# Ledger of designs, part 104: designed miniproteins, single chains, continued (3)

Each design is a single chain, and the fold is of that chain. pLDDT is the mean over its residues in the fold that is shown.

## One batch from the design tools (miniprotein)

Design m11609
Fold by ESMFold2-Fast:
Structure m11609 (fold): chain A 89 residues (1-89)
Amino acid sequence: SEEKQKALEEMEKEASRIVENLKALYDRRIEKTKDPEEIERLKRAYEQMVKEINRLLEEKKAIIDGKLTEAQRAEVERRWRGFKAIAAQ
């Protein structure tokens, strides 16, 4: 449906904004770090967060399709809010 398509597009837009904000946060942390091992750790942490955000985006799409239980929906939304909070730092 058109309404489902618009909801999917808005979620993908929100995911992109979260990823961009996280990149800016990690880039600032990397710029302040002189330790090469810490730089590698921060780069890996960012990559893992991007993977998790993409996974949660797919789970949020499943919510729109009515494929998740109320408990599963609550957990996905809790984790999504967590990433939004981290990205807002």
Scores: mean pLDDT 82

Design m11610
Fold by ESMFold2-Fast:
Structure m11610 (fold): chain A 94 residues (1-94)
Amino acid sequence: MAAARRAQARRLLAELRRLVDEAVELVRKGGSDEEIKRLVEEAARHAAEAVRLDPALAPEAISLLAQLAGAVAVGGSREVADHANALLDELEAL
């Protein structure tokens, strides 16, 4: 059972990485605030679930969400950047 939880956590981390790459690309392209917010929220949910299943993944999950928050801070709106940073703070508090 522990092995199954770790495998699921790793799949969530891989999905998180994909979502971060997609969101960063969307920010670079000047995508809509609503779509970027949606991807940020989905990435944060995957990060939190991965850490819940395997706490050893916390540093990598935090690093990936921080990368997204940083990209949004540089290329996104202030509203989306503030939202991303709030979700990052929540993940770091887990």
Scores: mean pLDDT 85

Design m11611
Fold by ESMFold2-Fast:
Structure m11611 (fold): chain A 94 residues (1-94)
Amino acid sequence: SYDDYVRRGRDQMRRFQQWSDQIYRMSPDEQRRFLQQIRSTMSVDQIMRFVYIVVRHLSQVDPQRARQFLDIMQEVFSDDPVIQGGVDYMRQHI
């Protein structure tokens, strides 16, 4: 329904805002720990969707912080070709 669509959009935007704010405030070591945690708890598709939203927001606010976050992504997920491909794609658009 339209109400369900609106609720899902609101919940997604709330999560997006929370994670973007948290990652922006994180040190590189905190970002590495966070990414290691989501590696064990989320699917690759969930990780990529979430990371794309965060990187897009960070690139508009602070492109240097977005690049630093992508560097940590490449380090933590060096063994995952799907995530590496997604990081390369996002890096080209910062």
Scores: mean pLDDT 80

Design m11612
Fold by ESMFold2-Fast:
Structure m11612 (fold): chain A 84 residues (1-84)
Amino acid sequence: MAAFEAERERLAAELRELAARAEATGRLEDIVAAAERYGEEVLRVALRAVELGLGTHSKEEIEEKFEKEKRELEEYLARLRAEA
């Protein structure tokens, strides 16, 4: 349970670092593609945790949380693009 949550947070932090680097270099489009890829990986790990009976989250709760986090990341990237 906690290990999967920590892995998810680590991947999210790596995505934010990539976005910050892209802002410095002006390559936001490449980071958008990378964010989509890593988001899918995080979702897969979370759904596997549910299958293993880890934690109290349902599959639907995990999918809703992923959708929210994906939207927040997309909004962050859109803001960076608008300010560039």
Scores: mean pLDDT 67

Design m11613
Fold by ESMFold2-Fast:
Structure m11613 (fold): chain A 116 residues (1-116)
Amino acid sequence: MTMDQLVAETKKAADELLKRKKEIAEKGISSVISAALLLGSAGDYLGLAELYETAAEVYEKNGSDEELVADLWETAIRFYEKAGDLARAKELARRASESKSPVVSEVGREALERLE
């Protein structure tokens, strides 16, 4: 197998996983972590950011533990930063800062200050 074929297969696997990101989040945090290990091994920081953003949204909507929701938002913002998508990182930080949870809103405010 050529390097180009390996890259294409890895990207295809990452893309297929990301089509199921909501289902993965709904299965629970262990499924999110397992998916994150695959995306991380692929160097797909944008995919990692999208996975954690989806998990944060699902868990926040379901009234999950606020520390977990805050960790998921912070992780998503950091992966968008690492992927170089500063506009998306700022948008997520803004959304988190508007949260009714003080823990989540603080994560968003700190991220906005860092991204300025």
Scores: mean pLDDT 83

Design m11614
Fold by ESMFold2-Fast:
Structure m11614 (fold): chain A 72 residues (1-72)
Amino acid sequence: SGQQLRDLWQRLIQGEITASEFMQQAGDLLGLPEETRDRFVEKGKEIDKLPRSEQIFEAGRLLAEMQGLADR
């Protein structure tokens, strides 16, 4: 649901989860196939190496991409 996704985003913003953990859980909530989720998790691991401000921006871009895939 949208509430679960918002709660995950809040946890990412507060530093309670990493970008890679966020990608894994968001991809699962959106019903994305395992292969697709694994690709986003790998992108999340690269995001986790960035400065905090860039992490939030890049994670938001990937979330929008995942949502676009889920709507098809």
Scores: mean pLDDT 85

Design m11615
Fold by ESMFold2-Fast:
Structure m11615 (fold): chain A 69 residues (1-69)
Amino acid sequence: MSKLDKLFEEAKKEIEKIFENYKKTGDRDGALQELIKVVNKLVDKLTPEEQEEFLRRLAEYIQELKKKY
């Protein structure tokens, strides 16, 4: 498993927790702040080329989560 794949799996796990909490609380601003923190922390560990692919995968995953919630 590549570094990008590992960080993306970590991101999915953290984002799912954020969406579950948002579903319970309705705190959109809090959810957005936590999402930004997770993305920035993980992106800092990637090369610029890996960041582009990571953000692309993340955008698609967030769209799928929106359909679930």
Scores: mean pLDDT 78

Design m11616
Fold by ESMFold2-Fast:
Structure m11616 (fold): chain A 93 residues (1-93)
Amino acid sequence: MSPFTEAVVEAARLAAAPEVSPAEVAEVLEKFLEVAKSEETFEAVYEITRVAMAFYGRFKGISPEEMQKRLDSMKTKEEMLELMEEMIREVRE
């Protein structure tokens, strides 16, 4: 299974779970970040970040609309990678 597919499957599993730890959420976000760092195109990083943000927003109680607005404001892949690093830090703290 590809690393991206593994991250998506794990995110779906946690989304269906009645209880989830911050550590499990952070581990899934770390997997998305690692996959995104391996991509060279803005489009590929955008799609990975979109999925990661949807997963993060669900667990933080942030609306899909607000998450999409934040993603749509990103102009570079570096900004999206930095955002994912911030999400991981917030979950771990």
Scores: mean pLDDT 81

Design m11617
Fold by ESMFold2-Fast:
Structure m11617 (fold): chain A 79 residues (1-79)
Amino acid sequence: MKPVRVRVEGDLGAVPEEAVRLAVRAIAEKLEDPEEIERRATEAVRRVYASYGHPDAEVEVRVRETPDALEVEVRVRVG
């Protein structure tokens, strides 16, 4: 299994970065298709933010596969 590397950037507000990382890793470790990972990880991060009171948070997830790892970049902006 390729290691999953998660990078979280932007204005996270009061939401712990680890909560975002765990949600993304849970998705990325079970799926093979980068486009499906991007879609489902975006949904998972939005659900995390909604649970912390930010249902309108802007979430962007990008996935890049390398020979050594699956790299997931998460960008968040809370209003």
Scores: mean pLDDT 80

Design m11618
Fold by ESMFold2-Fast:
Structure m11618 (fold): chain A 80 residues (1-80)
Amino acid sequence: MEVTLRYGDANGAIVEERVPEERVEEFAREQALARVQSIPELQGKEFEVRVERDEANRSYVVTVTSADGTDVVRTTVREV
């Protein structure tokens, strides 16, 4: 089965995409990494990616944290 996800792309546009249910978490992680790659100041830096499921809102919150513990990107991929 596929789900429709709403998210902000690397250029800040809001888009919707149909994704297989089994790929949703991977897709959310990919979108956050694309955002990081679009930011020149973050190129060549070390960071961690954390994906958290929000069941109440049927969404995935992806946080990218730099080595010093600063959240540099936070994005939400929501099931609609």
Scores: mean pLDDT 76

Design m11619
Fold by ESMFold2-Fast:
Structure m11619 (fold): chain A 78 residues (1-78)
Amino acid sequence: SELDELVEEIAKELKLSEEEKEKLRKAIENGDYQTFYELVIKNAKKLSKETLERLRELLEKLGASQSALFVDLAIREL
C-alpha cells in the first residue's frame, strides 16, 4: 500500500527499529498524533523534502489535517 511504502522510506531515513516502524504505521492509521510527533515531527530535519511532501499528501488524503499541517510547517523550515 502507499502507506506501507512511505513508512518503509521514513524508517530507512530515520533508522527506525522494526518496533518503531510498526508504531509509526499504527499512529498514522489511528490518528495517534502524540506518537506521530515523537517519531516523525521531532526528527523532520533528518527526512528528505521529497519524503515529507509525500507524507503530507498521504495525511491529507487520510483526513489527518493536524498531522498534515505540522508536516507542511516542517517542510517550510527546510
Scores: mean pLDDT 85

Design m11620
Fold by ESMFold2-Fast:
Structure m11620 (fold): chain A 62 residues (1-62)
Amino acid sequence: TAAATLARIRAALPAATFARVAARLAQGEPVSSETVRRIAEATGLSVEEVERALVYLYLQSQ
């Protein structure tokens, strides 16, 4: 699920890095494709899985 994928991203990233991504999404600001790829590399997730999790996070913050 997107929620489970988001939990995995939250666990894998440094807290400060995750906080910056969450803050951008809460402000309605886009996350760059470079940042999405870096998250995918850090977590072992696909870019599509990361994007779905970030959309889920955005919807939770609105």
Scores: mean pLDDT 82

Design m11621
Fold by ESMFold2-Fast:
Structure m11621 (fold): chain A 118 residues (1-118)
Amino acid sequence: SFAEELVEEIERISKDEALIEVARILQELAENVDIDKAISKLEELLKRNEDDVATSSIIREVKKRLEEIKERKLSPEEVQREAVRLLADLLSLVTAPSMNREEIEERRREFEERLEEI
């Protein structure tokens, strides 16, 4: 799946176990559409990483976006697209230090094209 491909790329680039776990939670959400389970897993991950300011900030932002998705009562297909979009955002975050603006824009375009296939 596209979600699986994004997780594999994140695992290739990032050595941060917590960020890899966020990617896996989002992959599960894209497959199962169980948003309550995803939020619960992110809350537990946040508790384990509360002393890491950078990592905990990312986990908090992802959790907040999932809570907003839940409040909006999106369809299963829309939840899947939002989960994949969050994975692409996470991939962009872990690659940003090594990418220029043009490369980021090219990756965003590729992502949007593949998102339409869902």
Scores: mean pLDDT 79

Design m11622
Fold by ESMFold2-Fast:
Structure m11622 (fold): chain A 65 residues (1-65)
Amino acid sequence: GDMERLERSIKGVLEAKTEAGMRTAGYEAGRAGGRAGKSDEVIEAVKKAGGSEQAIQAARLGAES
């Protein structure tokens, strides 16, 4: 379901080893968060994980998709 996709996507953000990986995971987490009505929670999760401004922006773009 949407919550399982959200949890998996957030795990991807937390496990990202590169900046490019964090941006990709952030976008996917944003998209999953948008579908689940949890966009703000995803954006905060990326920030808390130490995501760059680019990763945070990717999460916002995903949420709008």
Scores: mean pLDDT 78

Design m11623
Fold by ESMFold2-Fast:
Structure m11623 (fold): chain A 55 residues (1-55)
Amino acid sequence: GVEEAEIGGPAELLPDGTLRATILAETEEEAEVGVEALEGLAARLGVRAVVEVTL
């Protein structure tokens, strides 16, 4: 896979405490790994994550 495909752009922390990111993935498994990584980051930051996935 292409490493750039995991996050299709900069992740944004919105002023309401929501972390927004887009994941570009070739497979559902790659998308799941990317989502879990972002959810883990959001949990460590104490914020909600909103993730869009492009397959």
Scores: mean pLDDT 68

Design m11624
Fold by ESMFold2-Fast:
Structure m11624 (fold): chain A 70 residues (1-70)
Amino acid sequence: MAYTIFRAGYPKILAALERHGELTQAEIERLTGEKVSNSALDLAVKNGILERRGRGPDIRYALTPAARRA
């Protein structure tokens, strides 16, 4: 459910993460050419679509195995 909604709203972000594995918010924005809100990434992590790795300004995001299968 959540993955399908995220995929429809953010297909470029999903493509970038599938291609590169894990990316910072700044890298996602650079690769897609679109602004991504911190809130959207946080919501995706809360819904189990993304994993948050690292700390502080160098937080990286990756697709969960469940999201890759959905």
Scores: mean pLDDT 71

Design m11625
Fold by ESMFold2-Fast:
Structure m11625 (fold): chain A 79 residues (1-79)
Amino acid sequence: SMESLEWLAAQARRSGDAEMLTDIGRAYYEMGDYERAIELYTLAASRGDAEAARNLARAYEAQGDLERAAEWRKLAEEL
């Protein structure tokens, strides 16, 4: 459920588990909740998760934010 995903996201943030943040972000992305996906991917990418940075670019592109999508695509190449 959404509530369970929110709880898991809070635990991942507290533990600093970038892989878990990326997995939960992907779940939100698949549900079409790009705002929450972006939030979680941003936290994961800040911990050096290259997959999260690539997924951020896709999420911004899905929202039509092509400028931020291009920025995150470039950053993902540097990780």
Scores: mean pLDDT 83

Design m11626
Fold by ESMFold2-Fast:
Structure m11626 (fold): chain A 60 residues (1-60)
Amino acid sequence: MPLSAEEAERAGRNAGLAAGQLRGLDEAQTVKASKAAAEAARKGHDARTQLQAALDAGGA
């Protein structure tokens, strides 16, 4: 679904935090994951894709 700019940022950050919980990421990795998810959200990707981006970034 289409998100506002603010909702996209928050959704991405929430996806990053969820990825951190799922993978046991450190703070720095969780921040990286949140930023990746926020970028995916800003590109119009769904929450599922945002979570996938977060998991990928946090694991990298």
Scores: mean pLDDT 75

Design m11627
Fold by ESMFold2-Fast:
Structure m11627 (fold): chain A 100 residues (1-100)
Amino acid sequence: MSPVRRQALFVAEYTLEWLKQNESKIDPELYKKLVELLEELIRAIEEEAPLSEIIRLMDQVIETLDEIIKANKDDPELVADLKSLKSLLEGQRSNLERYA
């Protein structure tokens, strides 16, 4: 596995672990959707799926994070943490597009 893909895997796993530790703070339907997408993303990276599939899954993860951010705008600490996770994932998406 390339260093860029390994970094993307690490960030996806980190995001999944953070979600599991903060499950009670997130809407159950959005939580389930994001966990399932992250598990699919992790599998795609581990199985060395085509770059286009990995980027598509990352885009869906990022979009779902935006939905959770919008749903929790009254919790500034949670929103700050979610925005940090989104920024990390957007950085990895950019790295994957450039370096695969």
Scores: mean pLDDT 89

Design m11628
Fold by ESMFold2-Fast:
Structure m11628 (fold): chain A 69 residues (1-69)
Amino acid sequence: EEERKKLEAEALEQFLRRLGVDPETIEKVREAALKDFDEAGKLVYEILQKIERERKRDPAAFIARRLAR
């Protein structure tokens, strides 16, 4: 129902904020979650995959980037 979709979108927003994802990307994921939660899940997976690859290539840059928010 509508209430559940709002809670799910809010949970994803909080999760991504704690990971240090930019607000613009978080907003896109939240909008997707309200319309299609499966699509939002795919976006989150792609974000996590990209972050993991970046961290593996240059851990120092990844840490600096995360702390710069």
Scores: mean pLDDT 71

Design m11629
Fold by ESMFold2-Fast:
Structure m11629 (fold): chain A 71 residues (1-71)
Amino acid sequence: SRPARVTVSATTVTVRVGETASADVTATYGDRTSTVRAEYLGDEVGTTELTVPVSVGDASGTGTITVNIVE
């Protein structure tokens, strides 16, 4: 598999407890793109990292998004 170029719409998202964090992860390989939306419900105060795999054609990559959940 060839590595895709990966872009995230946000590297860090901050939400309150009970809110859903979202960010888009886009992979590019040649003239092809694929975008996945990452969503995370902030059930508890804390910080978590979302590791989002994305594939386009025979290429793949991973986007990382940090979610901060506050009161």
Scores: mean pLDDT 85

Design m11630
Fold by ESMFold2-Fast:
Structure m11630 (fold): chain A 67 residues (1-67)
Amino acid sequence: MAEELARWLEEELGIRLTPEQARELARRLEEMLKAERPKNLENRTLLTEEEMRERLRRLAEEVLAAA
C-alpha cells in the first residue's frame, strides 16, 4: 500500500515521504493506473520497472511540491 510505495521510493530513488504524502501518492497512482487500464491492461499486466519508476518519481515530486 502507500507505505510500501514510500519505502520503495526511499530505497530506489532516495525520495522520502511522510505518511500523508505517501497516501496522496497512492491515490494519484491509483487514478493514473485506472485511467490507463481500459486501453491495454489485458495485453500488459503492469508498467515496466523503468516506466513505473518514472511515473512514481513524477508523482512523488508533485506531492512534495504541493506539501
Scores: mean pLDDT 66

Design m11631
Fold by ESMFold2-Fast:
Structure m11631 (fold): chain A 58 residues (1-58)
Amino acid sequence: RVEEIREELERYAEELAAQGPGGEGQARRIREFVERSDPEQLEQLLRDIKKRKEQIEK
């Protein structure tokens, strides 16, 4: 559901922010996108993020 997707994206943004100034910038971008985006766009963003995390293998 969209609410769950939003919460997961916000959690990811917090994780990025904890990594330092560069991560804080990315976290802000994610939060801003979440605020203005439709559920479909949020679901797509979450999939993209999960795929990137898997490719990094960390």
Scores: mean pLDDT 74

Design m11632
Fold by ESMFold2-Fast:
Parts: structure tokens; sequence; C-alpha cells
Structure m11632 (fold): chain A 79 residues (1-79)
């Protein structure tokens, strides 16, 4: 199965990561943030639970038989 890797992405402000911002990150080397993710994205999907958006699931295409999956938080859990 795919290798799961936790990736931390720091956004400059509160908000949802858009498909356009993610596409810019993967096709343009300018990072979304200073801790931006630079990967070859094969797929992207929003993770939802009970109607709330929890995060983004990114699938990176590798040279091997298995893709890597990254989980990126879109919203902070309440403190």
Amino acid sequence: GPTVVEVRMTLSGPGVITSEELDQLTTNPTPLSEDGVKINVAGMELEKRDGAVLGIVLTEQTDGPEDRIYYVDLYRSEP
C-alpha cells in the first residue's frame, strides 16, 4: 500500500488551501509558505468528517509501484 507521510504546511493566514494555490505550489517552485510542500502531485482531495473539512489529502507519484500520501491540515483544532 501507499506510504503515509505527515507533512506540515504553514499558511500566512487563516483559510482553506485552494486547488489553484496547490497547483501553483506543484507547478511553480514558489512555496505557498516558507514551509511549503514541493511534490509531484498525482491527486488531491478534501478530507471531510460530519460535514466539516479536516484537511487535504495529497498523492505524490513516485518512481516506485506505490504512491506517497500526505495529510495537510486546513483548519486548526480548537486549543
Scores: mean pLDDT 48

Design m11633
Fold by ESMFold2-Fast:
Structure m11633 (fold): chain A 71 residues (1-71)
Amino acid sequence: DEKLELATLKVLASLEKTIDELIAAKDIEGLKKLLEIAKRMLESAKKQNASEEIIERLERLIERIEKALKE
């Protein structure tokens, strides 16, 4: 469903912006909470055979959070 995919992409864009703000603020607790949300979204997306774009963006999001938490 293209309409559902577009809605999911808009949610992803919002999360990507939120993570940029949390990284800039060094909000470790906020980053940990978003990491759990992003991981659950990725598991759901893979199970539902979501588009490659959605899966790749979620994987990049998780990578960015994990990198920020290590530094």
Scores: mean pLDDT 81

Design m11634
Fold by ESMFold2-Fast:
Structure m11634 (fold): chain A 123 residues (1-123)
Amino acid sequence: SAVEEAVRRALELVAAGKSKGYAALEASLILLNHYLAQLGKPLIRDADDLIARLREFGLSDVVTEAVRNVAAGTGTEADLELTLRALVYLAVLEGVSGDRLLELVEGINRVLEALGLEPIPGL
């Protein structure tokens, strides 16, 4: 499943010396792209592409800076939460809804759990 792929990728990234925040972001992009592909939407290649898409939808520099910090491995817990909330919000704007949105949110929280990070309430 996409969730199993995302969890494996997150653990591989941490084993390779990447931060848990970076691993959570990259794994969450795998999950987001799974649903974007189902909707025929353009995929998000990396954190820079995510930042560009968030800017296209009018999200603030506070949000895009949080994404940059997480991608650089310097992000705080607050930066990671804001990044993942923004990723889910982008999914909603791109047309992810209902059971697919619930599966995306559950998938992200499973990635966080696998990394030993706290789940994000109301993600």
Scores: mean pLDDT 92

Design m11635
Fold by ESMFold2-Fast:
Structure m11635 (fold): chain A 100 residues (1-100)
Amino acid sequence: SLSRDAKLALALGKAISKAVQYFVAQGKAEEASAVFDLGLEATGEILAGAEEATVEKEMADGRVITVRVRVRRLPDGSLEITVEVYLDGELVFREREVLE
């Protein structure tokens, strides 16, 4: 009943929400806020037709936070969505969602 883009946006929103919750649970409010903003920017690029979007921001302490979103079509026609968060190039969070 939902369009492909609506289903994709909801699945991306769910994965990004999990990343935000991961940082909130650790008391990392600036990282959580940055992941939310960057995740929305990456979602916009994916909905515009990109298969991968990598977006980054320098935080107040000089560390760089990077959000990478990938969408891959699986052989059965389902979509695999991967959200990864990096701090200074080091992977700190990864979430995978499959949209059937």
Scores: mean pLDDT 87

Design m11636
Fold by ESMFold2-Fast:
Structure m11636 (fold): chain A 56 residues (1-56)
Amino acid sequence: MTDEEIIDRLAEITGVSRETARAKLELARDPAHPLAEPYRAFIRQTLGIDDATIRA
């Protein structure tokens, strides 16, 4: 799954812009951010994808 596919699906499901969805995906991939793991969990549950796909 590409970044654009993840971003498009997040934007569609959550009702936010693609720019907002991209920012959330970038936050989920930031190992230094305290909210990265909670955002990865949300994306996994919302899209039905695994952690490795999000972290790629």
Scores: mean pLDDT 79

Design m11637
Fold by ESMFold2-Fast:
Structure m11637 (fold): chain A 65 residues (1-65)
Amino acid sequence: GAEAAAAQAALARFEELVRKAVRETYGEEPEVTIEVQGDTVTVTVKTSTFSAVRSYTLEEILQAL
C-alpha cells in the first residue's frame, strides 16, 4: 500500500544520506547493504579501511530523516 511505498522511499533516502556522509568523511564510495526484517533494519557499511554494522528500527530511521 501507500505506507509500504513511503517506507521504501524513506529507506532509499536514508541509504543516500549514509553514502554521502561516508564519501564526504573518507573520500571513497562505500558498499552499503540494507536488510529489512519486520520493523528491524540492519545497515552494513564497508570501505577499504573500515566496516560497521548497526541495527535500527524503521521508526528510528524515519526520525533521522
Scores: mean pLDDT 79

Design m11638
Fold by ESMFold2-Fast:
Structure m11638 (fold): chain A 82 residues (1-82)
Amino acid sequence: ATYEVEAVFTNEPGGVRVERTVTLPDGSVLHGERRTPYATAEEAAEAFVEDLKRMAKLLGYDVEIEIERHEDRVEVRATFTK
């Protein structure tokens, strides 16, 4: 089974916003958006990557993580395979 997670962390005047997309093995897509408690997109993305690695270990999945850095945002993509 394969799960894909995409998260975009954006620096905004009011703090860091995150948009998350999860693609399930059947191709269905879940989307969510929220404010984070982090001061910067880099800090938010680092915490998210640590959580992804921990969840993969706990659930017995392999995880491949890609990080793209931009001027105003950090994008994280993760593929979980079992």
Scores: mean pLDDT 83

Design m11639
Fold by ESMFold2-Fast:
Structure m11639 (fold): chain A 83 residues (1-83)
Amino acid sequence: EKEVRKKAAEEMLKVMREGAAQTPERDFVVETAERAAKAFYDKGLGEALKVMREGVERAKDPDAFREIAGKAMEAYRKVLEEA
C-alpha cells in the first residue's frame, strides 16, 4: 500500500495547490499542503490532519482554508476507494 499512500498524498497536494490559486493566501496554502503531504508520507494520516488543522488556525481566512482542506481530504478518500 506504499504506492496507494503516495498517490493519495500527491492527489491531496494537487487539490490544495488548485485551491490555493483561488485565494490571496496562495503561498501559505501551498506551503501548508506540502507540509501536510510530507507528514502524511512520513507518519500517516493523523499527522497530515494535524498539519491541516493548524493551517486552518493560522490562515487569514480559516473558512476558505477549511474548504480547500476538505476538498483535499475528499481527493485522498477517492484515491483509497479506487485502489
Scores: mean pLDDT 77

Design m11640
Fold by ESMFold2-Fast:
Structure m11640 (fold): chain A 74 residues (1-74)
Amino acid sequence: SPLDELIARLLEGFRELLRRLAEDPSLSREEKEKIAERMIEYARALLRELGVPQAQIDRAVAEMEELAREALEE
């Protein structure tokens, strides 16, 4: 569906943003974590506005949280 394609592209874009964020030497780990958290919050709000079912939002958010954890664990 168009929404499934949108979610897939959102996750792809988030992975790329996390890569750039992780590589930024000007930011502390705490600052990187706060930026990632804000991005996840924005994505949650966007998906809710688009009428995505809560179960799908919860799965997408959980995947984003796991991606952020993995990217920022060092």
Scores: mean pLDDT 86

Design m11641
Fold by ESMFold2-Fast:
Structure m11641 (fold): chain A 75 residues (1-75)
Amino acid sequence: KRKELIKEMLEKLGVELPEEVIEYIANIENTAMAISALIIELENKGFYFTEEQKLEVASIEDFEKALEKLVELAK
């Protein structure tokens, strides 16, 4: 379930997002678009990703693995 996976990622990064934002992103069917939306929210919280890192994460077809890579790159 995408919403639960997003919450786990945010807990690992020490980030809080409004419930409505998490739910909105969790309902984006396209994995790359959902990941791009999460990257924007993390950047708004002071995280930085290179274009290469963004492309790497967006290329991962499995949503859970893409979130794990985002956590790795954000630390």
Scores: mean pLDDT 83

Design m11642
Fold by ESMFold2-Fast:
Structure m11642 (fold): chain A 69 residues (1-69)
Amino acid sequence: MDALLQQWYDDSLAAAREALELARRYGVPPEGALDGVLEDQERRAATYPPDLRPALIEASRRAVEDVRA
């Protein structure tokens, strides 16, 4: 469980950082880029068992918050 959540957090963090770099390079709003990352991660989490989804979604949100800090 913890290893899955850590990997999900790491993947979400990498995706958020890449999205911000692309947003900066192309001159688009960073908030929209980060919202896109969260939407993609929520869609991906929906393929997992219902009991895992809240923890996966929370890990993605924490990764986005950490990138903003």
Scores: mean pLDDT 83

Design m11643
Fold by ESMFold2-Fast:
Structure m11643 (fold): chain A 109 residues (1-109)
Amino acid sequence: SIAEASPEETKETTLKYLDDLLEKNKDNPTTVKYLEYLKKQAAKETDSATLSMLQVAGASVVSSSKTRKPESDKLFDEYVTAKENGDEKKKQAYLDKINALLAERFRKL
């Protein structure tokens, strides 16, 4: 039998994953700032679906730093701008778009 991860296990896995990304990318200040933000959000979150989305967002930030694709670069810049302006609705919309792009990448594997 395959047991599904508990919300507590999902949170621990998410925080550990973001910490691993921070350590691997500590030489990139922009990536570190965004990963630290995601880690703070994960620390306050109890919903497993949202925690999984934060893992996907972390992977997207790292992907954007390593592989400059014009679409992902624009989405990241728009997210940063929305965050700096305090526009929570636009910030969430850009995270959703980043998540959709990662889902398409995983479908091609």
Scores: mean pLDDT 69

Design m11644
Fold by ESMFold2-Fast:
Structure m11644 (fold): chain A 61 residues (1-61)
Amino acid sequence: SGLFEKAKALADRDPGFQALPPEQREALYKEIEEVASKPENKDKPPLLVYIEAARRFSLKN
């Protein structure tokens, strides 16, 4: 969806994200996809989707 692609583009521009190992970048992409796919997040700004995905990623790692 457009929300996932926009949030992913924010991750791709984040130096902190780029510093992660490839396997961790893939895991964070998966979190972005999961957060962006939730109906309650449909109208949220892409930045808030990325922030929530990063929060979830941190709790799992």
Scores: mean pLDDT 84

